Designed miniproteins, single chains, continued (4). Designs and how they scored, part 51

Each design is a single chain, and the fold is of that chain. pLDDT is the mean over its residues in the fold that is shown.

## One batch from the design tools (miniprotein)

Design m13873
Fold by ESMFold2-Fast:
Structure m13873 (fold): chain A 58 residues (1-58)
Amino acid sequence: SAAEEARRAGREAGRAAAEGDAEKALQYGHMASVYMSQLGEGGARAALGAGERGAKEA
């Protein structure tokens, strides 16, 4: 689903950012934004939370 893809992309973006990989962080962040545009506010919050968790996992 779009929500699941947004969360996955957000998590990867957060992880990449924490690891210092700016290129991957921007790429996954862009992917998450595309999915979030289809979900509204709930999707945006889910992707943001996943990004923060990805950063902590790095």
Scores: mean pLDDT 73

Design m13874
Fold by ESMFold2-Fast:
Structure m13874 (fold): chain A 83 residues (1-83)
Amino acid sequence: SSSLLEQAKEAEERMKELQEEAGKAIKEADELLKKAEEAAKKDEKEAEKLRKKADELGEEASRLAEEASRAFNEALKLKAQLA
């Protein structure tokens, strides 16, 4: 059985992984928006498609960030039990 300390470390690791995934989604969304600006010069339909993908990634990043916050709170709660 995992100790409370080990469970807290697992929650902290989950938080870090979720924060990293959220950061990747934000960076990918930013790159898609840059591509959309360039595409808009030649093909507005392609630009619109890229903007839609960026919006979806932005929403995913928000969900991941919320889940990371929950994992952080879980880690804090577990650490409080160690006092």
Scores: mean pLDDT 87

Design m13876
Fold by ESMFold2-Fast:
Parts: C-alpha cells; structure tokens; sequence
Structure m13876 (fold): chain A 62 residues (1-62)
C-alpha cells in the first residue's frame, strides 16, 4: 500500500510539473482514496497525512 500510494503521488506530481493538471488530479484522488481506505480515515484526513510525503517526493523529482 505505501509503495502503491508513493508511486501514484510521484506520477501525479510529475503530471502537475508537466502541466497536465487533469491527470495530476485523477492520480492524487486515487492516492488519497487508497490511503483513506488503508488507514480507515476520511479523504480529508488522508490528504493531510500525505502532505509531508508529497513534499518529499516533489524534492526527489526536482
């Protein structure tokens, strides 16, 4: 699960960097959904939990 979420976030961030915001939004939504299901929390809570990971992956890609 963690690896799957990280992979989706990496693809989403790359899509956003490429200017493909539609693809980025879809991939982010999928990552949030998987994290919410795995942790049994709301999507809003899951998105907050993913914030540090998004920053980390962004720094890896730039």
Amino acid sequence: MEEEVRELLREAIQAALDGDYEKAGKLFGEAVRLAAEANNVSPLVASGMLSPLITEIYEELV
Scores: mean pLDDT 80

Design m13877
Fold by ESMFold2-Fast:
Structure m13877 (fold): chain A 85 residues (1-85)
Amino acid sequence: KEEAEKLLEEGKKAVENGDYRTAADLFSEAVRKAIEEGDLETARKIVEEAVKLFDEYVKKTGDREAAILGVAVQLLYVGLLVEKE
């Protein structure tokens, strides 16, 4: 949990710096760590925060790459849940 939450905070800082590629990588690692530890609630929270941040950026800038990155993080979460079951 702590490691996943640390990665989430690092991802938020990357978003603040405008580095959405690094943010996507950090959010993806945070989700993977949370699922690996069996903390599905933390994994869900990370995905919700990531999607929210990318959606806000897309609305502000029209950046299609940021939209794709937000979807990619969400799909990773779903894919990892399916593999675990």
Scores: mean pLDDT 77

Design m13878
Fold by ESMFold2-Fast:
Structure m13878 (fold): chain A 70 residues (1-70)
Amino acid sequence: VKELEAQAREAAEQALAALKAGDVEAAKEHARRAAELLTEAMIKKYGEEYREFIEEKGRKVLAETLAQIE
């Protein structure tokens, strides 16, 4: 779980670095990866019964993040 959270943080940092470099496409790709990793970490932490809720919330947060990049 913590390893997936660390990987998600690294992906988020790469997204910010790409955005600072003006590479919007790479920033979006890294943001999607960070969201996927964080979703998996949350499912592992809270349990399969929350999968649907966690996935839905993760998609919403990702959509809001991508909208801010655009």
Scores: mean pLDDT 75

Design m13879
Fold by ESMFold2-Fast:
Structure m13879 (fold): chain A 86 residues (1-86)
Amino acid sequence: DRAELEEHLKRFEEHFGNLRKAIQQMKAGNTEEATKKAEEHLKKAKEELAKILKSPVLSDEEKQALEDLFKQLEAQFEAAKAAAEA
């Protein structure tokens, strides 16, 4: 369903953007609260991505691009978390 896909894409974009902002806040020294926010949005973005990837509407190329984009941001979160714990 195209309408369902569009809804999941919008939720993914929202959580992805909030995750990016939370990672920036972790780097700015708001570590504990920002880490919790980042974990919440990472989980929600991952859940929305899983639903998007089930859609037959998207090409394999489009699905791969979204997965690569998510993996890049997840790696940035892990690096910021490791730095905060050190």
Scores: mean pLDDT 83

Design m13880
Fold by ESMFold2-Fast:
Structure m13880 (fold): chain A 117 residues (1-117)
Amino acid sequence: ALPVLAIRMVAGAASAAGLDEAARLLLEAADAGLSPEELRARAEEARAAGRLPVAQALEAAALVAEAMRAIEAGDTAALEEALAGLRELAAASDPAMRAEIEGLVAGLRDIAAARAA
């Protein structure tokens, strides 16, 4: 499923950034088949608990899933909205996670360009 792929992509990014707990929770979310809406709800819970890196990783997974859905639909406006959300999230993240989210934004743009060709 598209959301599962998106969550796994962000789990890889979180692992590369040294966020092992966030990566583990994302893999659990992928196995549970969580929607972007459920990912955002878990991100809100993590944020309320002061677990900002976990909240940011869950939010990134929701945004990547939304971007991939927009690419599948050919919805350029929805894609740019999701990418803007990822850039805002990157700016609020630690440098390692920021770099990984910027990589995800670039990768999503490349996928969109390939699909449009």
Scores: mean pLDDT 86

Design m13881
Fold by ESMFold2-Fast:
Structure m13881 (fold): chain A 63 residues (1-63)
Amino acid sequence: MEKAFSPEEAEALAIMATAGFSPEARRRVLDELVPEVASKNEIDVDKILETARRHEEELRRRR
C-alpha cells in the first residue's frame, strides 16, 4: 500500500523488521521519529533500534 513513505521511512522500517520488532512497534517508532528523520536527512540506526526496543517493551507491559 502506497502511503507516500519517504526513502528514510522505508529504510527505518526495514531496519526494525530485520531486528524482529512487531508491526505495531515499527509503526509507533515511525510516528515518533518521522519529523526528526525528515529534518536531518539521515537514518540513525542506533536511535531507531533503541526507540523500537522501548516501544516493544511498552507494548508487552500494556497487558
Scores: mean pLDDT 70

Design m13882
Fold by ESMFold2-Fast:
Structure m13882 (fold): chain A 80 residues (1-80)
Amino acid sequence: MLSPDVAKELRELLLKGMTYVTKGDYDKAAEYLRKAAELAEKEGLKEAAEYFRKAAEYAEKGDGDKALYYASLGGEAFTA
């Protein structure tokens, strides 16, 4: 079961990543989404980590809609 502290950190990284996507700051968005992917991978959350990696890749490409889509799937994968 995921630690409450780790779950909070993942949520904060995800929220920051998504917020920077909505601001058009794709470099910072990709940075926070990659941090979320690395933390998810470290915690054994393979599906969430894959979605956060895809979200970061789309953020780097400037595709905000797909970045938010995959970030949301990653969030769902680790919370339920």
Scores: mean pLDDT 86

Design m13883
Fold by ESMFold2-Fast:
Structure m13883 (fold): chain A 55 residues (1-55)
Amino acid sequence: MPSPEERYQRWLETLSPEQRERVERVEEEMKSLSLEEALELFQRYLQELAAANRA
Protein backbone atom coordinates (compact mmCIF):
# COMPACT_ATOMS: atom_id res chain seq x y z
CA MET A 1 0.00 0.00 0.00
CA PRO A 2 1.46 3.38 -1.01
CA SER A 3 0.86 5.01 2.37
CA PRO A 4 3.34 7.51 3.88
CA GLU A 5 3.63 5.20 6.91
CA GLU A 6 4.54 2.14 4.83
CA ARG A 7 6.94 4.19 2.70
CA TYR A 8 8.69 5.39 5.86
CA GLN A 9 8.89 1.84 7.23
CA ARG A 10 10.43 0.55 3.98
CA TRP A 11 12.99 3.35 4.06
CA LEU A 12 14.00 2.38 7.60
CA GLU A 13 14.83 -1.13 6.33
CA THR A 14 17.48 0.37 4.00
CA LEU A 15 19.41 2.03 6.85
CA SER A 16 22.50 0.72 8.65
CA PRO A 17 22.03 -0.50 12.26
CA GLU A 18 23.64 2.69 13.62
CA GLN A 19 21.40 4.92 11.50
CA ARG A 20 18.36 2.81 12.47
CA GLU A 21 19.06 3.34 16.20
CA ARG A 22 19.24 7.11 15.70
CA VAL A 23 16.00 7.06 13.70
CA GLU A 24 14.30 5.08 16.50
CA ARG A 25 15.07 7.97 18.86
CA VAL A 26 13.61 10.42 16.34
CA GLU A 27 10.53 8.18 15.98
CA GLU A 28 9.91 8.43 19.74
CA GLU A 29 9.88 12.22 19.40
CA MET A 30 7.68 12.01 16.28
CA LYS A 31 4.98 10.12 18.24
CA SER A 32 4.10 13.51 19.77
CA LEU A 33 4.01 15.22 16.34
CA SER A 34 1.34 15.30 13.65
CA LEU A 35 1.83 13.13 10.55
CA GLU A 36 2.59 16.28 8.53
CA GLU A 37 5.33 17.38 10.94
CA ALA A 38 6.74 13.85 11.14
CA LEU A 39 6.99 13.63 7.34
CA GLU A 40 8.81 16.98 7.15
CA LEU A 41 11.30 15.80 9.78
CA PHE A 42 11.71 12.49 7.92
CA GLN A 43 12.39 14.20 4.58
CA ARG A 44 15.03 16.49 6.10
CA TYR A 45 16.69 13.52 7.78
CA LEU A 46 16.61 11.58 4.50
CA GLN A 47 18.43 14.46 2.75
CA GLU A 48 21.15 14.39 5.43
CA LEU A 49 21.62 10.62 5.09
CA ALA A 50 21.69 10.79 1.27
CA ALA A 51 24.50 13.37 1.45
CA ALA A 52 26.47 11.21 3.91
CA ASN A 53 26.04 8.10 1.73
CA ARG A 54 27.70 9.82 -1.24
CA ALA A 55 30.88 10.42 0.73
Scores: mean pLDDT 69

Design m13884
Fold by ESMFold2-Fast:
Structure m13884 (fold): chain A 81 residues (1-81)
Amino acid sequence: SELARLLEEAIRRIEEGDAEGALRLLEEALKLAETIEDEKVREQVIAALKNAIAEVEAGDLRGARRALEAALEIVKKYEAE
C-alpha cells in the first residue's frame, strides 16, 4: 500500500539522518492515514505519526523510528486482515 510504502521510506530517511525528508513523507502519510475507514486503526496510526513528527522535530530520531515501526505494524496487520 501507499501508506506502508511512505512509512518504510520515512524510516529509511530517519536511518540516513534526513529529518527534513522524513518530515515531508510523514505529512503525506498523515493525509493518507485520515482515509483509513476503521476508526480505531485510523486513530492509532494518526497518533503514532503525530508522535513521530514531534520526536523528529525534537531531534529524537530513535524515538521517531520506534513510533514509525509501531505505525507500520498496525498498518500491515490492518491491510492483511
Scores: mean pLDDT 85

Design m13885
Fold by ESMFold2-Fast:
Structure m13885 (fold): chain A 61 residues (1-61)
Amino acid sequence: SSRLQRLAVEGENAFHAGDYEKAIELFEEALRLGEETGALTPELRQHLERVIEQARAGLAA
């Protein structure tokens, strides 16, 4: 599996554990890596941006 896939999985695990700060860091790194490697589809970008927003909302609650 790719580093991008590992970052996304680790981010989801952190999110479900309630570690929103770590989830944001991992998802932002996945987004950046996806942009750099050209692996970032519109679907993947939308998903990562959405879960980052959800994690930020979790931090504010």
Scores: mean pLDDT 85

Design m13886
Fold by ESMFold2-Fast:
Structure m13886 (fold): chain A 56 residues (1-56)
Amino acid sequence: EQDAAFLAAAAKAGTVLIDKTSEDIARLQRAVEAGVAVEATETPDGIEWREHRRVL
């Protein structure tokens, strides 16, 4: 439930900040292993991630 809402929000907003202690990091890792393309950047406040986009 939380994972579905989180992924939907990220798809609309483009970027989501994740607390490094959040279980959402492990969930994202599993999604990437399943083939979801994401881009992640570490910041002082946590990890920002967004769906990876190709340059057309």
Scores: mean pLDDT 55

Design m13887
Fold by ESMFold2-Fast:
Structure m13887 (fold): chain A 58 residues (1-58)
Amino acid sequence: MRGDPLLEEALRLEAEAALYYMKAEIARRMGDEAAAAEYRALAEEKLAEGERLRAEAE
């Protein structure tokens, strides 16, 4: 952080991934396996993108 836009974007993507993982877990608990799989895929894509940006920033 501290004015590093790549690190800031990476942290934002990591936070979004966490939210999508939570949505996937809720969907799974509600029996919506299709939605759970979709949210998990979105979470993993966001996490991977965030990790790449974090590596570039650090």
Scores: mean pLDDT 81

Design m13888
Fold by ESMFold2-Fast:
Formats: structure tokens, C-alpha cells, sequence
Structure m13888 (fold): chain A 61 residues (1-61)
């Protein structure tokens, strides 16, 4: 697994309890897209989307 995709997995697992079921599904979709991508820029963009998703989820609790 490349470092960006690995960071996404660790970030999602660490914050899993703070995410709703819908937010968890969205994070999984972003992860799958990043894992299937060969473009480092696309992978970084998807990682930032996951970070924003988690940040918004945490702010509501």
C-alpha cells in the first residue's frame, strides 16, 4: 500500500467512532478511489477530502 493510502486508512480507523454510518461510507468511497488511482495528485486530493470529512464530523460533537 502506498504511503498516502496508508495514511487514509489510519486516519479513518482512528476516527471511526466519531463518524456517522453515512460519513463512514463516504470515507470508504474516497479510500477506494485513492487506492485505484495511480496519480499522486489525485490521491492527495482524496486524502484532503477525507480530512475535511473527519474535521466536520468532529466539530459537531
Amino acid sequence: MDPIVEEMVKLIEKNKDKLSEEEQKEALRLYVQAADSTDPAEKRRLLEEVKKLIEKAVEKK
Scores: mean pLDDT 78

Design m13889
Fold by ESMFold2-Fast:
Structure m13889 (fold): chain A 98 residues (1-98)
Amino acid sequence: MEKRKRQKEVIRETLMEVGGIKEEDITDELLDRILEKMKELEEEAKKLTKEELEKELEGLSLDEEGLEIAEKLKEFLKRLEADPSLIDVIEYGIEILE
């Protein structure tokens, strides 16, 4: 139980500091979806194109507030593409917190 909560905290802090997303907009459900997507992408990351990643983010059936958060997540993803080392930092942080 503790591992998943700590992984969510790392993702939340990263979204707030790097993504500029407000803490109130980051729900446990959103963090669960991001964590699951990160785990799915971990094996397939090198097979997915930028367009496929964006399309999967669009496939999230979210309310109006969730759609706004999804747009911020797309901007965050673009920042990660500009600095791929951020992905390594997130993965390393998750691994340490295990």
Scores: mean pLDDT 56

Design m13890
Fold by ESMFold2-Fast:
Structure m13890 (fold): chain A 72 residues (1-72)
Amino acid sequence: MKKVEEIKRLAEEARRAILAGDLERGLALLAEAEALFLEAKPELTDEEKQELLEHVARLGREALAALEELLA
């Protein structure tokens, strides 16, 4: 599904922006990904929803690990 790929791409761009220190851009990209996810949600299978959640959770863990190193 094209929307699943677009949501993943936006989430990856958001992660890159956040890790580069551009929190404003990162948050804007995350908001765009969320809006697209909500629009696509009624057409998504449970498997596609799970795949997106796992992808976002992985990106979130990477961002948190980077922040933890920065604060140490």
Scores: mean pLDDT 75

Design m13891
Fold by ESMFold2-Fast:
Structure m13891 (fold): chain A 66 residues (1-66)
Amino acid sequence: MTLLIETTLDVTSRIGLVLRLMGDPEIEVEILGENTLLVRTTLDEAAFEALVAELRSDPRIKVTVL
């Protein structure tokens, strides 16, 4: 499954998000811009829904499921 992530995070929080995502072997991150990430996952449905919920819990992170 694929996510478009758009953020208003500061530099430290952006680095933390990228490291968090890249730490999962089921997640591939492509940096499209300073505040825009394309995330491809091989996660199962439950793990994917949990990730989307985690990301959406921060109002500075906008998640679009592609």
Scores: mean pLDDT 84

Design m13892
Fold by ESMFold2-Fast:
Structure m13892 (fold): chain A 78 residues (1-78)
Amino acid sequence: ETARLFYERGEKVLARILLATEAASGNVEAQLELGKFYLEEKNYDLAIKWFEKALSLDPNNEEARKLLEQAIEEKRKK
């Protein structure tokens, strides 16, 4: 929540640090936001890893599944 507000306001470095902390604590939303951040940076391997972690904690998370599929497809293009 707080990390997303920082990201939207251009505080990307601080948002990334905060997202990484929240994601490491098992926050699924933070894991998804961190994965999206890596997708934007074209770091598909790290994006995939974070979306996989989100799905391991919440297997029925439709957003995590779609983002994982997107990250895999983007990686295939490279």
Scores: mean pLDDT 76

Design m13893
Fold by ESMFold2-Fast:
Structure m13893 (fold): chain A 75 residues (1-75)
Amino acid sequence: MEEEFEKLKAEIDKKINELKKIRDYSTDPVIQNLIDNSIKTIEKMKEMAKTVKDYKRILEVLDNSIKKIKELIES
C-alpha cells in the first residue's frame, strides 16, 4: 500500500509538470488560465487526499484536464 501511494504521487507530480510545460509553451492567455485553474484544483485535492482511492481520483481528474487542454491547443 505505501509503495502504491508513492507511485501514484510520483505520477501526479509528473502530470502536473506536463501541464506546467504546456503553459510555458502557450501564448494564449485563455489556455494559460485553464491550466492554472486545473493545477489549483489538483493541488487542493492533493491537500485533502488520504487514501489510494483519493490519489487515483486525482490522477483521473488530472488526465482528463490534460486531454481537454491538449485538444484545445491542437484545435
Scores: mean pLDDT 81

Design m13894
Fold by ESMFold2-Fast:
Structure m13894 (fold): chain A 62 residues (1-62)
Amino acid sequence: DPARIAEARRTADRLLADEGASREEAIAKLVAAGVPESTARRIVEEVAEALSLPPEEFRRRQ
């Protein structure tokens, strides 16, 4: 459902950009909200890439 994917993208953007969540935390939050894990991982990766977030920054936060 395109509307569900758009909402998941907004949630991932807020988690990564505003709350400083790690990539794994954002994936877990989307899965808890009912998004399939494979879809959640893809959305989080696309959002992180659009925000130009380095992988090392997420790892350092854990």
Scores: mean pLDDT 74

Design m13895
Fold by ESMFold2-Fast:
Structure m13895 (fold): chain A 62 residues (1-62)
Amino acid sequence: LDPETRAKILLALMTTDLSNKEIGEKFGVAQQTVSAVRADFDQGKLSEEDAANIVKVYKEEH
């Protein structure tokens, strides 16, 4: 999973109540991939790189 797509999934998890399946359909990734990213988010396993990429994606999508 590329860092940009990971950041988009993380941003969706933070800003929406979409299911893993709905997020997967939105970004063209498997629901299992979204589930793994959600587990990282819920467990606080986010890097400084994840945080920086989330901010970048948020600014680019306005």
Scores: mean pLDDT 80

Design m13896
Fold by ESMFold2-Fast:
Structure m13896 (fold): chain A 65 residues (1-65)
Amino acid sequence: MKGLYKLTATRRSPKAGPDDLELEEGEVREAEVLEEVNETTIRVKLLSTGEIYLVDKNFVELEKL
């Protein structure tokens, strides 16, 4: 699942670990998906900052750019 995506938080995603992306419900970010770490977790690079984070796919909707 590599590529550019629009991430929309379907619910609040809390910062559970240091690499987790904290998102408020309805928050939108544009990111490059770098890899699928496991079935529920993706590693993304935010286009705005270049920072790399982990995101739970259950808390976001992904729309390909």
Scores: mean pLDDT 81

Design m13897
Fold by ESMFold2-Fast:
Structure m13897 (fold): chain A 89 residues (1-89)
Amino acid sequence: AAAEAVRHRLAGLEAAAQGDYEAAARHFEKAIALDPADAVAWHELGAVYVKLGDYERAIEALERALALDPENEAARELLAQARKALEES
C-alpha cells in the first residue's frame, strides 16, 4: 500500500540522517518493492548506495530514478559521480 511505502521511505531517510546507510538501504528497497514507480525512493536508494561505496547498485537505482523522472538534475549529477567512482575503483 502507498502508506506503507511512504513509511519505509521516511524510515530510510531517518536511518540515513543517523549515518546508518545499511538500514536506510533496506528501508528504501522495501519502499520500492511496494511502489516501484517512486522516482524519489529510487534516487534516495542510489544516494545511500553511493555512501556505502556500492557504485554498481547506485548506478542501477539512479538510472531507474532518471527513467521515471528525467528532469531530476541531482540524480543525473549523482549518476555521473557514481560512474566515475566505479571507474576509479
Scores: mean pLDDT 87

Design m13898
Fold by ESMFold2-Fast:
Structure m13898 (fold): chain A 68 residues (1-68)
Amino acid sequence: SLEEKKKVAEELGKRTVEFGKSLGPEMEEAGRLLAEAARYYGLALENPEYLPKAQAALERAGAIGLAL
């Protein structure tokens, strides 16, 4: 069901943040930014001014990952 899919997505998001935290402060920050980007993309469906914020968070997370 859609509710089950939503719960799975939320759980994966939480696990991504927790896993990042376990790998050190840079990966913790990258995980947090990925979760924030996903949240802003959701908000952008109703308010397009959130789209640049989502993209900025995603780009920052990618830059951290590439630097490590």
Scores: mean pLDDT 73

Design m13899
Fold by ESMFold2-Fast:
Structure m13899 (fold): chain A 95 residues (1-95)
Amino acid sequence: SNLREAILAGASAGVLEIAVTIAEKYPEAVSLEELDKLIARGEEVLEEAEEVLRRIKEDPNASEREIELAEEAVRRAREVLERARRLKEEKEASL
């Protein structure tokens, strides 16, 4: 189901967003190695979300809502990944 795939992609991005938000609030409690793992997971989440969006857009039976949800998942994953990368740069600068 296109709807299920789009929702799951969004959920994966949401879980990553919670982890990155906690790391941003308590940067002293997060190691560079842990941030590298968050970035690697973020890259996987973004790739999966982009693949879901591509597949939904190729489906002639896809609804506008299914496309919008998949686009939202990609946007969220991309934003969260950029936040994780920024947090790593800030932590490296403070070492």
Scores: mean pLDDT 90

Design m13900
Fold by ESMFold2-Fast:
Structure m13900 (fold): chain A 80 residues (1-80)
Amino acid sequence: SLEEEIKKIKFKAVVEGLLEIGEVTDEKVKLRREIKEKKLSEEEKEELLKKYEEEAEKRNKEFLEKLKKIEEEIKKLEEE
């Protein structure tokens, strides 16, 4: 049925989104470890963290935009 297909699409999108968010988090943890091991100045550390947070925010925004498109497509499918 259409409702079952919609549920499958939603579930798949959520799982894929959680995986993408997980990868971003892992990369942030890795970056923080590298900063500690490298004797970088505090200014250099702040610049690297800021750039990484900007990239992470951009990826999260793009993911949310993908979710919105999926939700719009689902709404169209709910119209017979």
Scores: mean pLDDT 64

Design m13901
Fold by ESMFold2-Fast:
Structure m13901 (fold): chain A 56 residues (1-56)
Amino acid sequence: SERKERLVEETREIARRAEEEGDPSAETLRKGAEAGAQGSVATAEVSLAEARRLYE
């Protein structure tokens, strides 16, 4: 769905920035984005919320 794609894209962007900065949470954020992409909109929402919590 369009909403899910947007949420996953935002999570992937945060994960990408974390990786560029050498943050050890980058792998967890990347896995979260993948789970969101494969799961439901609710899963994608949780993944994005977790990414924002770890990365402001």
Scores: mean pLDDT 80

Design m13902
Fold by ESMFold2-Fast:
Structure m13902 (fold): chain A 70 residues (1-70)
Amino acid sequence: SLGEEIVKEAVELAKKLLEEGVPKEEAFRRATEYAWRKARELARQGKISAAEALEAMIRAAEAVKKLIEE
C-alpha cells in the first residue's frame, strides 16, 4: 500500500542520513517529518484514507525509532 511505502521510504531516508553522519536525533526528526508530510499530502489528494495516513505516520515513527536505537 502507499502507507507501507511511506514507512519504507522513511526508514531508508533515516539510514541514508545516518550513513552521511547526521546525528540520530536529527535523522529521526527529518525522517518522521518526511513521512508525516507525505502521508498528509496523499490523504489531502484522496490517494489514501485518513486512517491509512494516520497508521503510516505512527508506523514510520516507530520504525525509525527502532532503527536509530539499533
Scores: mean pLDDT 86

Design m13903
Fold by ESMFold2-Fast:
Structure m13903 (fold): chain A 58 residues (1-58)
Amino acid sequence: MTITITIEEARKIPEIKALLDKLSEKPVTRKEIEEALQKLYPNYDVTLTDDTITLTEK
């Protein structure tokens, strides 16, 4: 199963919002954000673009 959501929509999910807020405390790269989200969802492959987060079931 593949789920694609906008970053704005993803920020409405409490665990994702908390993670993104924590990461925004310092300059981070998109890759670092992808790696943090990948740890949050280990059963999914996480891909981040400028405006979307894609979760693909492994």
Scores: mean pLDDT 77

Design m13904
Fold by ESMFold2-Fast:
Order: structure tokens, then sequence, then C-alpha cells
Structure m13904 (fold): chain A 63 residues (1-63)
């Protein structure tokens, strides 16, 4: 679960940078998603992965 989240975050970082989004904004988004996922990892690891994916998809669509 944790490894899956980090893989999703790494891939999202690459995609956002490729789209020309400033590194500072990319790091802010990655940090927010990681913190949210880490809170869920303590109670529901599967939900943590799903929520990380959802937040990254919504973040990319909102940019």
Amino acid sequence: AEEEIERLLAKAREMMLALGIPEERVEAVIREVRETARRLLKTDPERAVQEAKRLLEQGLLAL
C-alpha cells in the first residue's frame, strides 16, 4: 500500500512537470496527497491508495 502510493506520487510528479506546472506547486500537491494517504494508511490501506489516486486525478483535472 505505502509503496503503491509512492509509485503513484512519483508518476504524478513526472506528468505534472511534463505539463509545465511549476515544481513548487507540484511539490505542494504531492505533499498534500501524501499526508492524506498516510492518515488513511493507519486504518484502511486500500482506501488510502484509492484516495491518493482520486486526489491526483482531481488535481490534474483542476489544473
Scores: mean pLDDT 77

Design m13905
Fold by ESMFold2-Fast:
Structure m13905 (fold): chain A 60 residues (1-60)
Amino acid sequence: MLTPEQIRELAKRLGISPEEAARLATEVALLRLEGESQAEIAERLGISRSAVSYILRKLA
């Protein structure tokens, strides 16, 4: 799971609220565990592939 500090950094980098960043990071993590590709996660969540890549990098 991402730390509170990583959630705050993600929120700042994406220009969204910390609440939205936490929800987004959790959804990306769950979809990755289900075997979804980076492109499929981006399309499902309505975010850029770059945003998905950034979140996955923090989870790795």
Scores: mean pLDDT 78

Design m13906
Fold by ESMFold2-Fast:
Structure m13906 (fold): chain A 80 residues (1-80)
Amino acid sequence: SSRLEELKERAKRLLEEYARLLLEKLRKEAGEEFAEKKKPELEKQLKEAIEYIESLEDEEELEEIVEEMERYIAKARELL
């Protein structure tokens, strides 16, 4: 399904954006050194989340994930 592929790509883009915002927040709140120390852990979590998204075959579940990620991003942006 082209919609399944579109939802996976959208979810992956949102995950990458959320990870970027989390790193920016860490830099602002805890400083560059702490952010750099946490970066490998966040990159591992991002990779695992992307692999999970790629494994999904349910369009409804992917739509729910997209909506959840959009809410997380909106909240993260409010704290920048």
Scores: mean pLDDT 86

Design m13907
Fold by ESMFold2-Fast:
Parts: structure tokens; sequence; C-alpha cells
Structure m13907 (fold): chain A 72 residues (1-72)
């Protein structure tokens, strides 16, 4: 599942994997299921929220360049 792999790559801070998954057709605005969301983030966290939470600035930039929407 490309969307779940994108969420995992964003959480792990792997910008190359994020770029590869987006190129493969992953939804940049995919929302994490509760089981894939850290306990301190709300359910349905996006890849962008995961990257920001863990301080992965390069992943944040890749996601924004790919058209990720910011959630409040």
Amino acid sequence: DLDLELLAAARNGDPEEVRRLIAAGADVNARAPPEATPPDLPPGATALQLARHYGHEEVVEVLLEAGADEAA
C-alpha cells in the first residue's frame, strides 16, 4: 500500500523514499489510520503532520513541493 508506505517514510524521515513513493502514485494527502498515528498526534495524521512532528524538514519540503495540504 503506497499510501501507508508514504506515511511510514515521512515518520522515519526518509526523503528519498518519500520522493519514490510520490513518483509511484502515492496520495500525498493520505491520512494515517489510528494504528499508524503516534499517540501524541490526532487520528488521521497526514504525512506532512508526521514529518513536522518528528522534525524531518527535508521530508516536509518534499511533501509541500508535491502538493501536500497543510492541516490545522
Scores: mean pLDDT 77

Design m13908
Fold by ESMFold2-Fast:
Structure m13908 (fold): chain A 74 residues (1-74)
Amino acid sequence: MKVLEEKYKELKETINAHNVSVVRDANGKLVLQAFDKDLNLIKVETDLKPEEEKEIEESLARMAAAGREAAAAL
């Protein structure tokens, strides 16, 4: 997930984001949401390049498979 790690670093350095989440909008398009330390939404980034979107989507699919087991156990 190098693309997502680079986006996390950029958002932390530019807007002092503490958390970044990836969600899908109403059209199924990937959106990055940046949150402050109190989980207030401070930025929404919808302009992802197709190559970045694909790499993030593939990484999320792998994490979703692993995280489903971890979330169920918690």
Scores: mean pLDDT 68

Design m13909
Fold by ESMFold2-Fast:
Structure m13909 (fold): chain A 68 residues (1-68)
Amino acid sequence: MDEEKEKVIAEGRERVRAARSLDELKQAILDTANKLLELGYSIDEVDAVVRELAAEGLRHLGLPPPPA
């Protein structure tokens, strides 16, 4: 169970780092979030992952970090 979560997050991070636009970043994050929800993880846990991926992706695109 935890290994599947780590795998999904790792794949999400790779897609986030490969994103060239805000739309691509958004799609990568949504795909990762949906996969985690399908695996039965809580909304709070998924939100934490989404926030980390968004911050990383925005940083790589040279955009400001997401609001708190």
Scores: mean pLDDT 78

Design m13910
Fold by ESMFold2-Fast:
Structure m13910 (fold): chain A 55 residues (1-55)
Amino acid sequence: MDDETAALVAAMKGLELFRQGASKEESMKHAEDVARKLGGDPELAREMFEKGLAG
């Protein structure tokens, strides 16, 4: 899995948590943590998460 794909998957996991009622900060932290576990870039995951929230 490339860094970009890992970051996207992580951002989607964060957005899922946010839709379930978690705070923006908690969901963003979750996206960063998932990205690290997948060997991806946590900064890129955070950026993708923020863009997902904006629509």
Scores: mean pLDDT 81

